# Designed miniproteins, single chains, continued (2), part 38

Each design is a single chain, and the fold is of that chain. pLDDT is the mean over its residues in the fold that is shown.

## One batch from the design tools (miniprotein)

Design m5303
Fold by ESMFold2-Fast:
Structure m5303 (fold): chain A 81 residues (1-81)
Amino acid sequence: MSSEEMLRLQIGNTILAAGREGVDRAIDLAREIIERDVRLAPGVLYGAELTARALSPEEGKRLRDAVRRAVREQLEKAKQE
């Protein structure tokens, strides 16, 4: 496996584990990772999708929307700086 694929799986599993504690924990962790390094977004998006499938439709939507927003905000910040 490539180093990028392995990193994506590790980040995804970390988000999934946080999601077992609750959707707010998964959102907080996802935002923290994206704010630290937006290049890790693929792993966060992967973990968020897996977590959302295990949650209620409403919680899953909330998680997906929060992660997409965090990615957008960091990409916009990177373009301005």
Scores: mean pLDDT 80

Design m5304
Fold by ESMFold2-Fast:
Structure m5304 (fold): chain A 68 residues (1-68)
Amino acid sequence: SLADQFRAEAAALLEEARKLGVSQDVLDEIRLVLDAALAAIEAGQMTAAQADAILEGIRGRIAEEAAA
């Protein structure tokens, strides 16, 4: 399902962010965004394309935080 795929990719992104040394405060912010997106997917309020856009945004945030 889209929700299962999103959950797996979200978990992988959070693990990558931890390995890159992203702060706990930023990890908590990212988790909040991912949890809200997952809730919208489970409610049928988000398309696969919208879910992919959120994951791309999180990848960008992780890269910026890791570079800082």
Scores: mean pLDDT 87

Design m5305
Fold by ESMFold2-Fast:
Structure m5305 (fold): chain A 74 residues (1-74)
Amino acid sequence: MAAQQAALDAYLAAVQADFDRAVADGWLSPAQAAQVRGLIQQARNAPTPQDQRRYLIQADTTLGISRMRHVIMG
C-alpha cells in the first residue's frame, strides 16, 4: 500500500541520515559502519516490506547502541 511504502521510505531516509551523522561525527568504528551500511543496502534491496522493515530496525538499533556508547564513554 502507498501509505505503508511512504512510511518505510521516510524511515529509510531517517536511518540513512542518522548513519551519515554517526559517520561524520566519528561514533562508528569502520566495522560498525560497514555493518550498518550493509543493513541499509539490504533494506533497499528487500523483496518485501516486512523484510525492509526488519533490516531498518536492525540498522536503527545498531546506531542507537553506538550513540549510547559514545554519550556514556565520551
Scores: mean pLDDT 79

Design m5306
Fold by ESMFold2-Fast:
Order: sequence, then structure tokens, then C-alpha cells
Structure m5306 (fold): chain A 80 residues (1-80)
Amino acid sequence: SATEEELKKLVDKLLASKTAQQILQNMADLGLYAVTNNAPKEIIDAINRGGMKMMNAKTEEQMFAAAKELAKEIRELLAK
């Protein structure tokens, strides 16, 4: 579906982030799109968990790790 294709693009953009600021911007875009377009609850829940991990990150490395983990989780959910 168009929603699934756009979610994949937003996840790819998140994974391609080069700075913590880009991760935050791409995360906000992903979250807003998912909620506004009624993405599956599993995807919204994954985004919420990823966002919490990012809020608790003390280093840029931890933020990158959280973004990578979330991207993999969403890709797996969309492959079902």
C-alpha cells in the first residue's frame, strides 16, 4: 500500500541519518506520518519504544543504536 511504501521510505531516511539532530527530525516525521495515516498498532508501539530509548540516550552513539534498532524492527513488521 501507499502507506507501507512511505513508512519504508521514512525508515530508510531515519537509518541514513548522519547526526543526532537528523535522527530527531526523521523520528518526528516517521511518528507523525504513522499516527496520521493509521499505521498498524505494532508499528506505532515500536516507534514509541524507540522514541523512549532516544530520550534516555546519554550519548550520540546510543541515539544511533536506538535508531538502527527501531529501523530494523519496523522493516521486519512491514515484511509480514
Scores: mean pLDDT 87

Design m5307
Fold by ESMFold2-Fast:
Structure m5307 (fold): chain A 70 residues (1-70)
Amino acid sequence: SSLIKEMTELLVEAAKVADPLTVTMLSVAYSYALQGNYKQAKELLDEAAKKHPELREIVERMKELIDQLE
């Protein structure tokens, strides 16, 4: 689906600017969203953005995609 494609593209963009542990955190958040655990997904995304302000725009876009899944 287009939502899955957009989420994957955002993870690729994050990988260009973030360390591997932070990218793993975003991937885990994506996994929670796919399982219907939207609250946990958004909490992990917010944590990543707080530690890495450069990811804030990417995280906001990921949260918008999760809202479409919910």
Scores: mean pLDDT 81

Design m5308
Fold by ESMFold2-Fast:
Structure m5308 (fold): chain A 92 residues (1-92)
Amino acid sequence: MNKIIEEEAKALYDHFLEAAKLANTLEEVKKLIEKIAKKFGISKEEAEELVAKALLRLGSKTRGREDIIEYLDTPEINEVAKEIEEWLRKLE
């Protein structure tokens, strides 16, 4: 189950990057990743993993997937999810 959740997060992140390319917002995604990496004192790659997990958690809340919501219920993932929601609001 954990490996499947990790793979779902990666797939969703890859899809998010493709959507960002189509919306011409890749530079904004890059800035978001850099902001998260600096905030948590982690690498860019680790920040991308946190964004992937936060995206999956946000999507899982609307689909009622409690197993994923509970697995991804960490302070770091919740903080990144908030950053993503604020970032998306600014793009409107």
Scores: mean pLDDT 78

Design m5309
Fold by ESMFold2-Fast:
Structure m5309 (fold): chain A 67 residues (1-67)
Amino acid sequence: TPEEEALKLFYTSAEARGVSREEAEKLLAEARKNPAPAQPSRLLPVANASPEFQGALNKAWAELNKL
């Protein structure tokens, strides 16, 4: 699914930055607890994703980019 592809890309990008899979999963879990509204123009847009998933992914991606 598009969500599975986006998660795979997120974890691969985290690993490329030296962030462990467990740390990447923590970032995503924290983002899921307090998701931001979807901001498709700012971060990675996911086709046909729910607003909740898009908001969580956008937040996790922004936090990853700060590391």
Scores: mean pLDDT 69

Design m5310
Fold by ESMFold2-Fast:
Structure m5310 (fold): chain A 116 residues (1-116)
Amino acid sequence: APLVRAGDRVGVVGTESARTAARVVARGLEASGAEVIGLRVVRDAADIPEAVREMIEAGATAVVVVAEGTPEAAEAVRRAAEIAREAGVPLVVVPVGDDPTVVAEAGREGGAANLA
């Protein structure tokens, strides 16, 4: 089953360095029929888990994290995934520089495990 679908309420979280990529991802999700309920850019990857929690509290049915391939970002994403799992909300990770169409296609076809 696709992780992000048309009609989903999606929160997008990115780091400051991933700001442009996060905006492109949000646009791609809206083009695919999802509702982007918020786009939050955090200064530090350590703030990603809290931003994900806030998106879930705002009623997100899915959350997309746009993050760098740093060890710090990987640890923050792991903690964010734990928060999303506890809430029953799918979390999709998009590395900086990835095509936003991949997120839209993965949401439609269920290939979210291969967004690397």
Scores: mean pLDDT 75

Design m5311
Fold by ESMFold2-Fast:
Structure m5311 (fold): chain A 83 residues (1-83)
Amino acid sequence: SDRQKLLEGIGLLLRGIGLEIDAERYEKQGDYEKALKLYEEALRLYEEARDLFESVGSPLASLVQKKIEEVKKKIEEVKKKLE
């Protein structure tokens, strides 16, 4: 069960990274609405991955927590550009 939770968490983390890369691309293009949606989706995936990693005591929980903090800052920055 712990192995399955770890693998699920890794899958969510990788999907989140892909969405974050896409979000950065849209942000550079000035498409802040698409960037925001992708960052918010990446944030949700990272939070799910963190919870799975925490449940199995994986050090990946600390890594994904840093990504959560980074994406939250990007979300606030992008929101300001939409005002």
Scores: mean pLDDT 91

Design m5312
Fold by ESMFold2-Fast:
Structure m5312 (fold): chain A 74 residues (1-74)
Amino acid sequence: SQALVDQVVESAEAALAYLERHMDKLTPEQLALQLASLEQALALLEKYGTEAHRPVIERLRAAIARLRERLAAA
């Protein structure tokens, strides 16, 4: 459903904006929760998304890589 894809995009954009502002303030537990949430959003967009969603998919992949790096350093 397009409506479900749109909702996932909105949630992903909000999560990405939150991480841009607060990543350095988050605990390892909070980072792990954000990672799980972004991985679910990525999986859904890779399965149901279109070419129009490529930029948000690339941003999700970059954020997931950063979260994994932060968790490995913690």
Scores: mean pLDDT 86

Design m5313
Fold by ESMFold2-Fast:
Structure m5313 (fold): chain A 70 residues (1-70)
Amino acid sequence: SSERANLLLRLAYGYFSRGKYDLAIEYLEEAARLGSPDAPEALRSLADSLKIIGKDEEAERVEKLLEEIE
């Protein structure tokens, strides 16, 4: 499960860099569901990055996910 969670984090960053924000969010959500200790920090970083680039709706979705796992 730890190896799978780490792979999902890497995939999420890869999709984010390609502008595939929905896929990046889905992979981070799955990593969080697997209990990755790194997933909450990655989700916060993703939400902040989405706000900076003006993807406010996607950022709100990520913030809602954080409230559900914290």
Scores: mean pLDDT 82

Design m5314
Fold by ESMFold2-Fast:
Structure m5314 (fold): chain A 107 residues (1-107)
Amino acid sequence: DAEAEIARLRAEVEEALARVEDPAVREAIRLMVEAGELVKDPDVRAAVLTAAAALARAAVEGADPAELAETARAVAEYVEAHEADPESGRRAAELLRRAAELLERAA
């Protein structure tokens, strides 16, 4: 059930995000969630939200923001390559690149 999986991923992001202390990292993860909402392909959406949840957990565990930024950039490239709607893919990738820039500044 794709809707149930997306709802679970969103809940996982929100739970981890509540424990992230750095406001720039929190904003970057929120931008990743927003990017996931813009994509039309459910597999691409699941991939973006899975990455957002993983970044939020890694941030709580004290991961280097520079490594989180590399992941956000990789997700942007994935969205541009795989999203079926070019305009949604472009807009989502722009949000993911903005997330990476915030993470790089937090590092």
Scores: mean pLDDT 84

Design m5315
Fold by ESMFold2-Fast:
Structure m5315 (fold): chain A 58 residues (1-58)
Amino acid sequence: SGEEDARRAVEAAREAAEAGDAAASLTNWHQAKKMAEQGLGSEEQAEEAQRYAEEAGG
């Protein structure tokens, strides 16, 4: 469940970045980070979501 939820957060960050929605991409990156901190997701997923949020915000 947690790993699947983390994956969905990464996908949501990517989709938001593609749509030009920096705020939504940032929110989903924060979600992926929180899940990694709780052991429910991976650091790699958090880093991938971060790249999408940075792309959307740049």
Scores: mean pLDDT 83

Design m5316
Fold by ESMFold2-Fast:
Structure m5316 (fold): chain A 96 residues (1-96)
Amino acid sequence: SVQELIDLLEELNKKYPFTPEQLELLITVINLLLRAVENPAMRDSIIRTLREVLSMDPSNQPVLEFLEALVANDLSPEELEKLKEYIEKQLKKLLG
């Protein structure tokens, strides 16, 4: 559920405080998944590429962990939009 992913994001942020750049990266990830909603092969390709790119920088470990939870939860497009809005709100709060 969206709430379970929000709770995980808050837990990850306590353990590894997200930078503005990492929150923007999460928004980008959600936007890529939204584009691939009707194409499972494209979704799988995007997820594989994101795993490879995120694994290149150990500082992105919290982003990678969140991506795995996002993939496991199979959110609807409406749920992905709600999660994106929450992250955008956190980004604005962090930027002041």
Scores: mean pLDDT 84

Design m5317
Fold by ESMFold2-Fast:
Structure m5317 (fold): chain A 79 residues (1-79)
Amino acid sequence: MKEDTEKGAKAVEEGGKLGKTKEEAREAAGKLVEELAAKGEVSDEGAQIAGAGFGNGAGKGKDGKEAGKLGAEEAKKLA
């Protein structure tokens, strides 16, 4: 579970770097987490925790890159 959440958190951070806005960062991160879950690299629980944490943290960011970093930090706190 914790390792799965860390993988999800890292994926949302990588996704955030691709987004220029908070919304783009959330979409990119969500797609990456879904891809990891589909491949069995992250559990459903890990994906849900990463998604919830990302949503909470990303709302505080100024841009996509900061949203991704804050989202990853909040996702790790929920692990």
Scores: mean pLDDT 68

Design m5318
Fold by ESMFold2-Fast:
Structure m5318 (fold): chain A 120 residues (1-120)
Amino acid sequence: SVEEAREYVEKGEKALEEGKYKEALEYLLKGLRLGLEVGDEEVIKRATEGLERLIRKLMEEVEKIEEELSVAEYVALKLLAIGALIDLRLIREGKLAPSLREQTIAGIEADIETLLEVVE
């Protein structure tokens, strides 16, 4: 339902503000999937913007430990972040074919989980 999708987005936004990045990812992805299923443009917008903010916060944390990372690892993490941001924009703009949605969302999830593992 629209109400359930909104609730997940609100929980994800709150988790993000509290620095609970794994919870933020889980709730925002649930909100995004439900928003896409019911076609709620506001929920899709909020969920994608929330995930973009999560990626930016994780990259800020990666930058704090840049000296502990290899050049190759740092570049790879930056490319994962950029790719996920591009995919989120395509979803928000309605430019992604429905047949590609689950594959693209799974890719975004995997990319953000990789960033999370590095900043633990």
Scores: mean pLDDT 90

Design m5319
Fold by ESMFold2-Fast:
Structure m5319 (fold): chain A 80 residues (1-80)
Amino acid sequence: MEEIIKRGEELEEELKNNPNLSPEEKAKLLYEAALVYMEYVRLTREPLLARADPERRAQIEAREKKLEELLEEAKRLYEE
């Protein structure tokens, strides 16, 4: 789990440290970051649903929304 978060952070740092990335390269990195976040949500959601904790469920839903936003941004850049 923490390893997956670290992978996501590494992808974000790569985006930050390479300002001369083409739109296609940036879209690919954003898509890969979104996939990493999706895996993170998948791994955390099941245990939290089993616990029936409404606050934790809300946190997972917020992360799922962020994933959707990242995927939409990557798709937009890829289509450009």
Scores: mean pLDDT 66

Design m5320
Fold by ESMFold2-Fast:
Structure m5320 (fold): chain A 67 residues (1-67)
Amino acid sequence: MEEIEKVTDEAIARAVELVRAGRGSEVLPVIDELTKKLKELGASDQEINDAVQRIADALGEELARLG
């Protein structure tokens, strides 16, 4: 659980950094890598879905902030 949260938080930070740097096109590979890492950690489908939703929410907030 702790490791899943850590990996998810790191992926969110990276995705947000990419959007802020104008490199939003590179976000999909970050999500793909997160999904792969979570599967390797034995995460359930629900935990993977929750992690992807957390990234989507964080990106939505950044895009809304940018106008």
Scores: mean pLDDT 81

Design m5321
Fold by ESMFold2-Fast:
Structure m5321 (fold): chain A 90 residues (1-90)
Amino acid sequence: MKVKATVFTTGGKEEADKIAEALEKAGFEVEKVGNTVVLAYSDLSIEEARKKAAEALEKAGFKVEFIGKSRLRAVDPKTGGVAEVSFEEI
């Protein structure tokens, strides 16, 4: 079963590129959709994918918060940009 992480960011193209690079380095298969959405795929469970994404975003300089069982919120302290991440099985 494959997991899809959908990332929506308010930080524009530069922040979307930064998020995409961080998740790709962490082993996700990444697809950028315009300047505000990043899709990241893995063969991990939702729980493992969420943990891996959180670690990757923290290494990239984001402040990460776990929201419920299937979401993350990441804030870039340099730009004030916010990234909302939702995880689902596909």
Scores: mean pLDDT 83

Design m5322
Fold by ESMFold2-Fast:
Structure m5322 (fold): chain A 79 residues (1-79)
Amino acid sequence: MGSKLAKEAAKAIKKGDVKKAIDLLEEAQQIGHESLPGNPLVEEGIKLLNEAIEAAKKGDLDKAVKLAKEAAKLFEKAE
């Protein structure tokens, strides 16, 4: 589920495993597209995941964690 992957990505960032975090965020984005297409909360969550991936790639880990957690909340709310 996308929310679980986004939460695991936030944990990976906190542990300094940025590569694993990016992989998990990309997987969460793919699952979000497949599981609940057209859901506005999922669409917003996917936007936040894309921003989290960009922040993580730039080394802005605090921003990446915040965005990943917000995406996870939106995916949970979509259920």
Scores: mean pLDDT 78

Design m5323
Fold by ESMFold2-Fast:
Structure m5323 (fold): chain A 74 residues (1-74)
Amino acid sequence: MSFEEVLALLEEEMRRRGVPEEVRRRAVAIFREAHAAGQSIDAALARVYQAALEAGDGLTARAVLETRSRVLAE
């Protein structure tokens, strides 16, 4: 699965869970920054997950876990 395909899954999972647009934009920015820094998709997802936990954002944290599960199911 490509970076853009995983990003689309992450955005889908966040929208499904009712994550606000501003929070989704921030999560996407973190994911894109990790990719630009040469991190793997798993490492980039872990970075978004950690940021969500630090913010007390259970909706985004769950969206990351479901995205990772869908990526690993391939």
Scores: mean pLDDT 87

Design m5324
Fold by ESMFold2-Fast:
Structure m5324 (fold): chain A 58 residues (1-58)
Amino acid sequence: MEYAEKAAEYGGEGAGKAARESLESGDPGGGWTGAHGAQMAGKEEGAKYARLAAEEAR
């Protein structure tokens, strides 16, 4: 959950929620979508943490 918290802090609540949902469901798709959204908004740090959460989703 650390990556989801950092995704929220640096990428906004949407990125954090998407990352948390990926980790809880084991589906990395949400985290990748949240990372893309954060990157498009210019929040690269949030995007990095959302990607890390997606990779941890198993």
Scores: mean pLDDT 76

Design m5325
Fold by ESMFold2-Fast:
Structure m5325 (fold): chain A 80 residues (1-80)
Amino acid sequence: AKEEVEKLAEKAKEYAEKARENYEKLEEYAEKAKEEIAKLMELGAKHPEVYDYAQELAGEVMELLYKNIEEAKKEEEEKK
């Protein structure tokens, strides 16, 4: 359970970073990151012993994703 939670968080972070690097695919990568975060939270709900850890990791990844989306959108607006 813990190892699976960590792997899902790692995949979500990877998609969050790709969203920052590629504005053209921002929406696609953001959706993939959110999907992995949803799986992470589902595993946490099923395994109370890792719930707090899963919630912490999900929060970290969501914060990273949100920041990366905001930065990518701001850079695109500045091109105008």
Scores: mean pLDDT 78

Design m5326
Fold by ESMFold2-Fast:
Structure m5326 (fold): chain A 68 residues (1-68)
Amino acid sequence: MTEKEKKVLKTIAENPTYSLREIAEILGISQSTVSRILKKAVEKGEAILVKGKKDIYLVFVSEMIEAA
């Protein structure tokens, strides 16, 4: 997990209604980079895509209680 990936996930968590294009504009990176990072995060279980009339990404950032 890279520093850029963390920034992308944090921005999505703070702005869940934003499109990938809008997130890219906020971060000053390309939409393709945001899309690539987000897909990897979903595959790793760090984010969830919620299907509906509009696709929403739910991001989990360091809020889990880690206790085995």
Scores: mean pLDDT 66

Design m5327
Fold by ESMFold2-Fast:
Structure m5327 (fold): chain A 79 residues (1-79)
Amino acid sequence: GPPVSEESLEKLASLPDSARTPMLQRFLESHGIRVPAEDADVRGLSAEAFRELLRALVEPAEAGDAAAVRAILRRYRDA
């Protein structure tokens, strides 16, 4: 997929809460990583926490490290 930029991350992070889960799934799919909606449920996060999550996901997603991506998502979902 195209390289991830800080500008692209800020656009994703500025989305309303209702759009976060489907957009997070699309972001991960653009890097070949598929997660069910339940594993990508981030509706409880603040805007700042969602930005931090997106930044934390960039390197593992670009590396195709699905295990690291799922571990990060689980941590934020269960917090």
Scores: mean pLDDT 74

Design m5328
Fold by ESMFold2-Fast:
Structure m5328 (fold): chain A 80 residues (1-80)
Amino acid sequence: SMADFRQQLQQIRQQVLEEAKRMVDEEGVPVSDALGLALQRLTQQHNQLAAQQGVSPEQRRALLLQQASEIQDEMDEYAA
């Protein structure tokens, strides 16, 4: 269902963000590089999950853009 898809996307978003913060804190990766990798992983995970669950490309794109924006905002806040 779309509700299950959204729930799984939220878990992916959280995991991607936690990994990006870990890379900055534990590995000394620049925030901009960690963000770039996070957005790449987010896109890959969204594509895989959408293919598995038969979600429309248009609806998937909107959710991806929203979560990408949220990750960008959180990483910018984290860097401050």
Scores: mean pLDDT 82

Design m5329
Fold by ESMFold2-Fast:
Structure m5329 (fold): chain A 89 residues (1-89)
Amino acid sequence: SDAALLAAELRRLDEEGAELSPRVRALLERVAPDLTRILREAREEKARNPSLSLEELYDRMLERARRLPEDSDVLVTLLEAARAAVARQ
């Protein structure tokens, strides 16, 4: 699946500094508009409620990604990888 391919290549990028394949780059380009919108909406929520934690913001972004009619699994995978990277400091 596209989500499984993305997860595997993000792990190799993190662990080995490997380049992303053209297929994964095409996936990222396809989901970029939805990702940008979700990030903008999270920023707007944080502005309205400054007490929201980073963890709470990621939970809200994941809920938005799960409601998408297309590429939901790809965006969820990307956001979960980003959350894990932030948690590692």
Scores: mean pLDDT 82

Design m5330
Fold by ESMFold2-Fast:
Structure m5330 (fold): chain A 86 residues (1-86)
Amino acid sequence: LLEKIERVSEEAIAQLEAVRQELIALGVPEERARAVVEAVGEALRKAAEAARAGNLEEAIKHLNEALRIAQAAADEVNAAQEAKLA
């Protein structure tokens, strides 16, 4: 599990630039898109580091933080899209 968390976190970090460009294409301001992927990247980096250290509890904690940040960003995008329909 720890090895899988480390690998998945590192793979996700490698995809963050593509995610940033996608957010910008969806109408997210460039600075906001940058802030989101930097925050997610930091949490994923901490998760990978905890996994390498053998600390499952910390690895899961940081993965949950990355998911929370990503969910908040998705909610913001959805709200902005709904506002265009109103």
Scores: mean pLDDT 77

Design m5331
Fold by ESMFold2-Fast:
Structure m5331 (fold): chain A 67 residues (1-67)
Amino acid sequence: HMEEVERGYEKARELGPLVEKGFEEAMKADTFADALRKASLAAQEAGLDIETRKELVAMVKKAFEYK
């Protein structure tokens, strides 16, 4: 449960501070839909490339599956 969230934070930190912030904002959401919205907005504002956006979405999805 908590381990999947922690692994998400570790991967986000490795990908960079903008990805870490996007993941942190997503984890504040109560629903997966709101989490994806927050992550997508953060990725768009940060100008993240498609591959990094896919990784962020996958991490958010995995963390919420086990939240």
Scores: mean pLDDT 75

Design m5332
Fold by ESMFold2-Fast:
Structure m5332 (fold): chain A 87 residues (1-87)
Amino acid sequence: MKVTVEAEVPPGGSVRLDLSGVKADKVTVENHGEAEVTVAVLSDNGIKTATVKPGETVELDAPGIVRAVAITNTGDKPAKVTVTVEG
């Protein structure tokens, strides 16, 4: 299964994608914006975090049941992010 979601995260804001316990092997986050974001993947095996810089793509291994992906924009510009969940 592959689910792709696009989100715009305002300066100092956060977006949460609730996945209701989707089994996932990988979460990919692409930052197309001008601000750095912090990503947190919430799963049954804990929380995995990563920083994604402007123009960067980060892959997070999420073996198990993913409940949510949270994206926080710590910058002063909007971030545009694509999140892909694969399982």
Scores: mean pLDDT 80

Design m5333
Fold by ESMFold2-Fast:
Structure m5333 (fold): chain A 80 residues (1-80)
Amino acid sequence: KKEEIEKVIYDLKVFAEVAEELKLFELAETAKKAKQYVEEEDLEKALELVRQAIELAKNYPGLKEGVEAIKKKIEEIIKK
C-alpha cells in the first residue's frame, strides 16, 4: 500500500513535468494538485483531479494513456 502510493506520487510528478515541457500548463497544474492530494492520502479528491486531467489530455493520446494508468492505480489502492 505504501509502495503503491509512492509509485502514484512519482508517476504524477513525471506526468506533470512532461506536461510542462509540452507547455500544457493547465494539465501540469492539475497533475500537481492530484499529487498533493495523494501525498495527503485524500485519494478520492486525487481521483477527481486525475479524471479532469484525462479530459484535458484527450487530444494527446500518449498523455491520456499515462494519466488513465495513474487513475487505475489510484482506484486499486482505494479498493483495498
Scores: mean pLDDT 84

Design m5334
Fold by ESMFold2-Fast:
Structure m5334 (fold): chain A 67 residues (1-67)
Amino acid sequence: SAQKGTRVLVGAFDPALSDAELAARVEARWGLPVVAVERIPGTRMAYVTFPSVEAAERASTLPRSLA
């Protein structure tokens, strides 16, 4: 369970993307700065950490697929 609400689960991205490329794509798609990316091994999913609860809430209302 997410205790602080600053992390958002993002999926359906190309697994060949680096963490920096994934962060740049998320920032470009949503217009929000990314603090950290935590990939889920063996999946096309990652937890993205935003600088505030408000930024994470805004991100969660947008499409979380990068396909």
Scores: mean pLDDT 71

Design m5335
Fold by ESMFold2-Fast:
Structure m5335 (fold): chain A 91 residues (1-91)
Amino acid sequence: MSKLTEEINTLAYKAKEAIEKGDSEKAKEYVDKLYEIGVKLSKEGKVDSGYIVVKYIEELGKEAEKVDKELSEYIFKKAEEVKKEVEKAEK
């Protein structure tokens, strides 16, 4: 497994744990780190890796929707922003 894939998986796991514990501040911190990775990958033209990050953030948004709708809205907004950057890099 690549170092990048391991980093993405670790951040996604920590974000999910924070969401399940109701720690919205830590959840946002980990989601913001995933967002930064997704934007960086998009700027580097790594479209496939960028879409992987989008999927992780979207799944975290779905998990947050079950416990905190405001946190879920924040996470989905971050996923949409990364997706737009990936779509720009694709063209």
Scores: mean pLDDT 84

Design m5336
Fold by ESMFold2-Fast:
Structure m5336 (fold): chain A 93 residues (1-93)
Amino acid sequence: SYKEEILEKLEEILEKEKLSEKTKKNVLEALEEALSKLNEAELKELLERLKDAETLTEFRDAFVSFLRELGLEEEALRFETAVGIAEIERAVK
């Protein structure tokens, strides 16, 4: 499924980062909650937009932009916040 491919892509990006399991889980849970609000056509379009994202920042920027285009402001803010916490954790380690 497109949802599973998107989740796997973020998991692969997070595995390259020196982050706690709790922080990785929080980012993945924020993604999964947002993805649950997308239909199949939106998930397919999102996967295409994410194809070139290689870093957490690139993934965040593409995903948050897409959610905002759909009017999913709360989901966009939750995901951006989770990634922001992850970026702070990465910077202090």
Scores: mean pLDDT 86

Design m5337
Fold by ESMFold2-Fast:
Structure m5337 (fold): chain A 73 residues (1-73)
Amino acid sequence: NIDEIIDKIAKLLNLTPEQVQSLRNTVDDLISRSSVENVQAILDLIEKYSNLSPELKELLRQLTKAIIEEIEK
C-alpha cells in the first residue's frame, strides 16, 4: 500500500503535512506520466544513497516497487 509507505517515510523524516502532500503528488505523477524505465532509474539512485538509514532505503525500495507495479496495471 503506497499510502502506508508514504506515512512511514513521513514519520521517519518528520515531514510536514505540506511535504507529505507534495510527496503523494509526486508519486501520483510518476504513476500517471512515467515509464517503468524512469522509475527503475529512481531505484538505482536510491541504491547509490549510502548515507541513508537502512530503514529509509528499505521504505524507498518498497515505494519504488509499488509505483512500478501500479504503472504496469
Scores: mean pLDDT 76

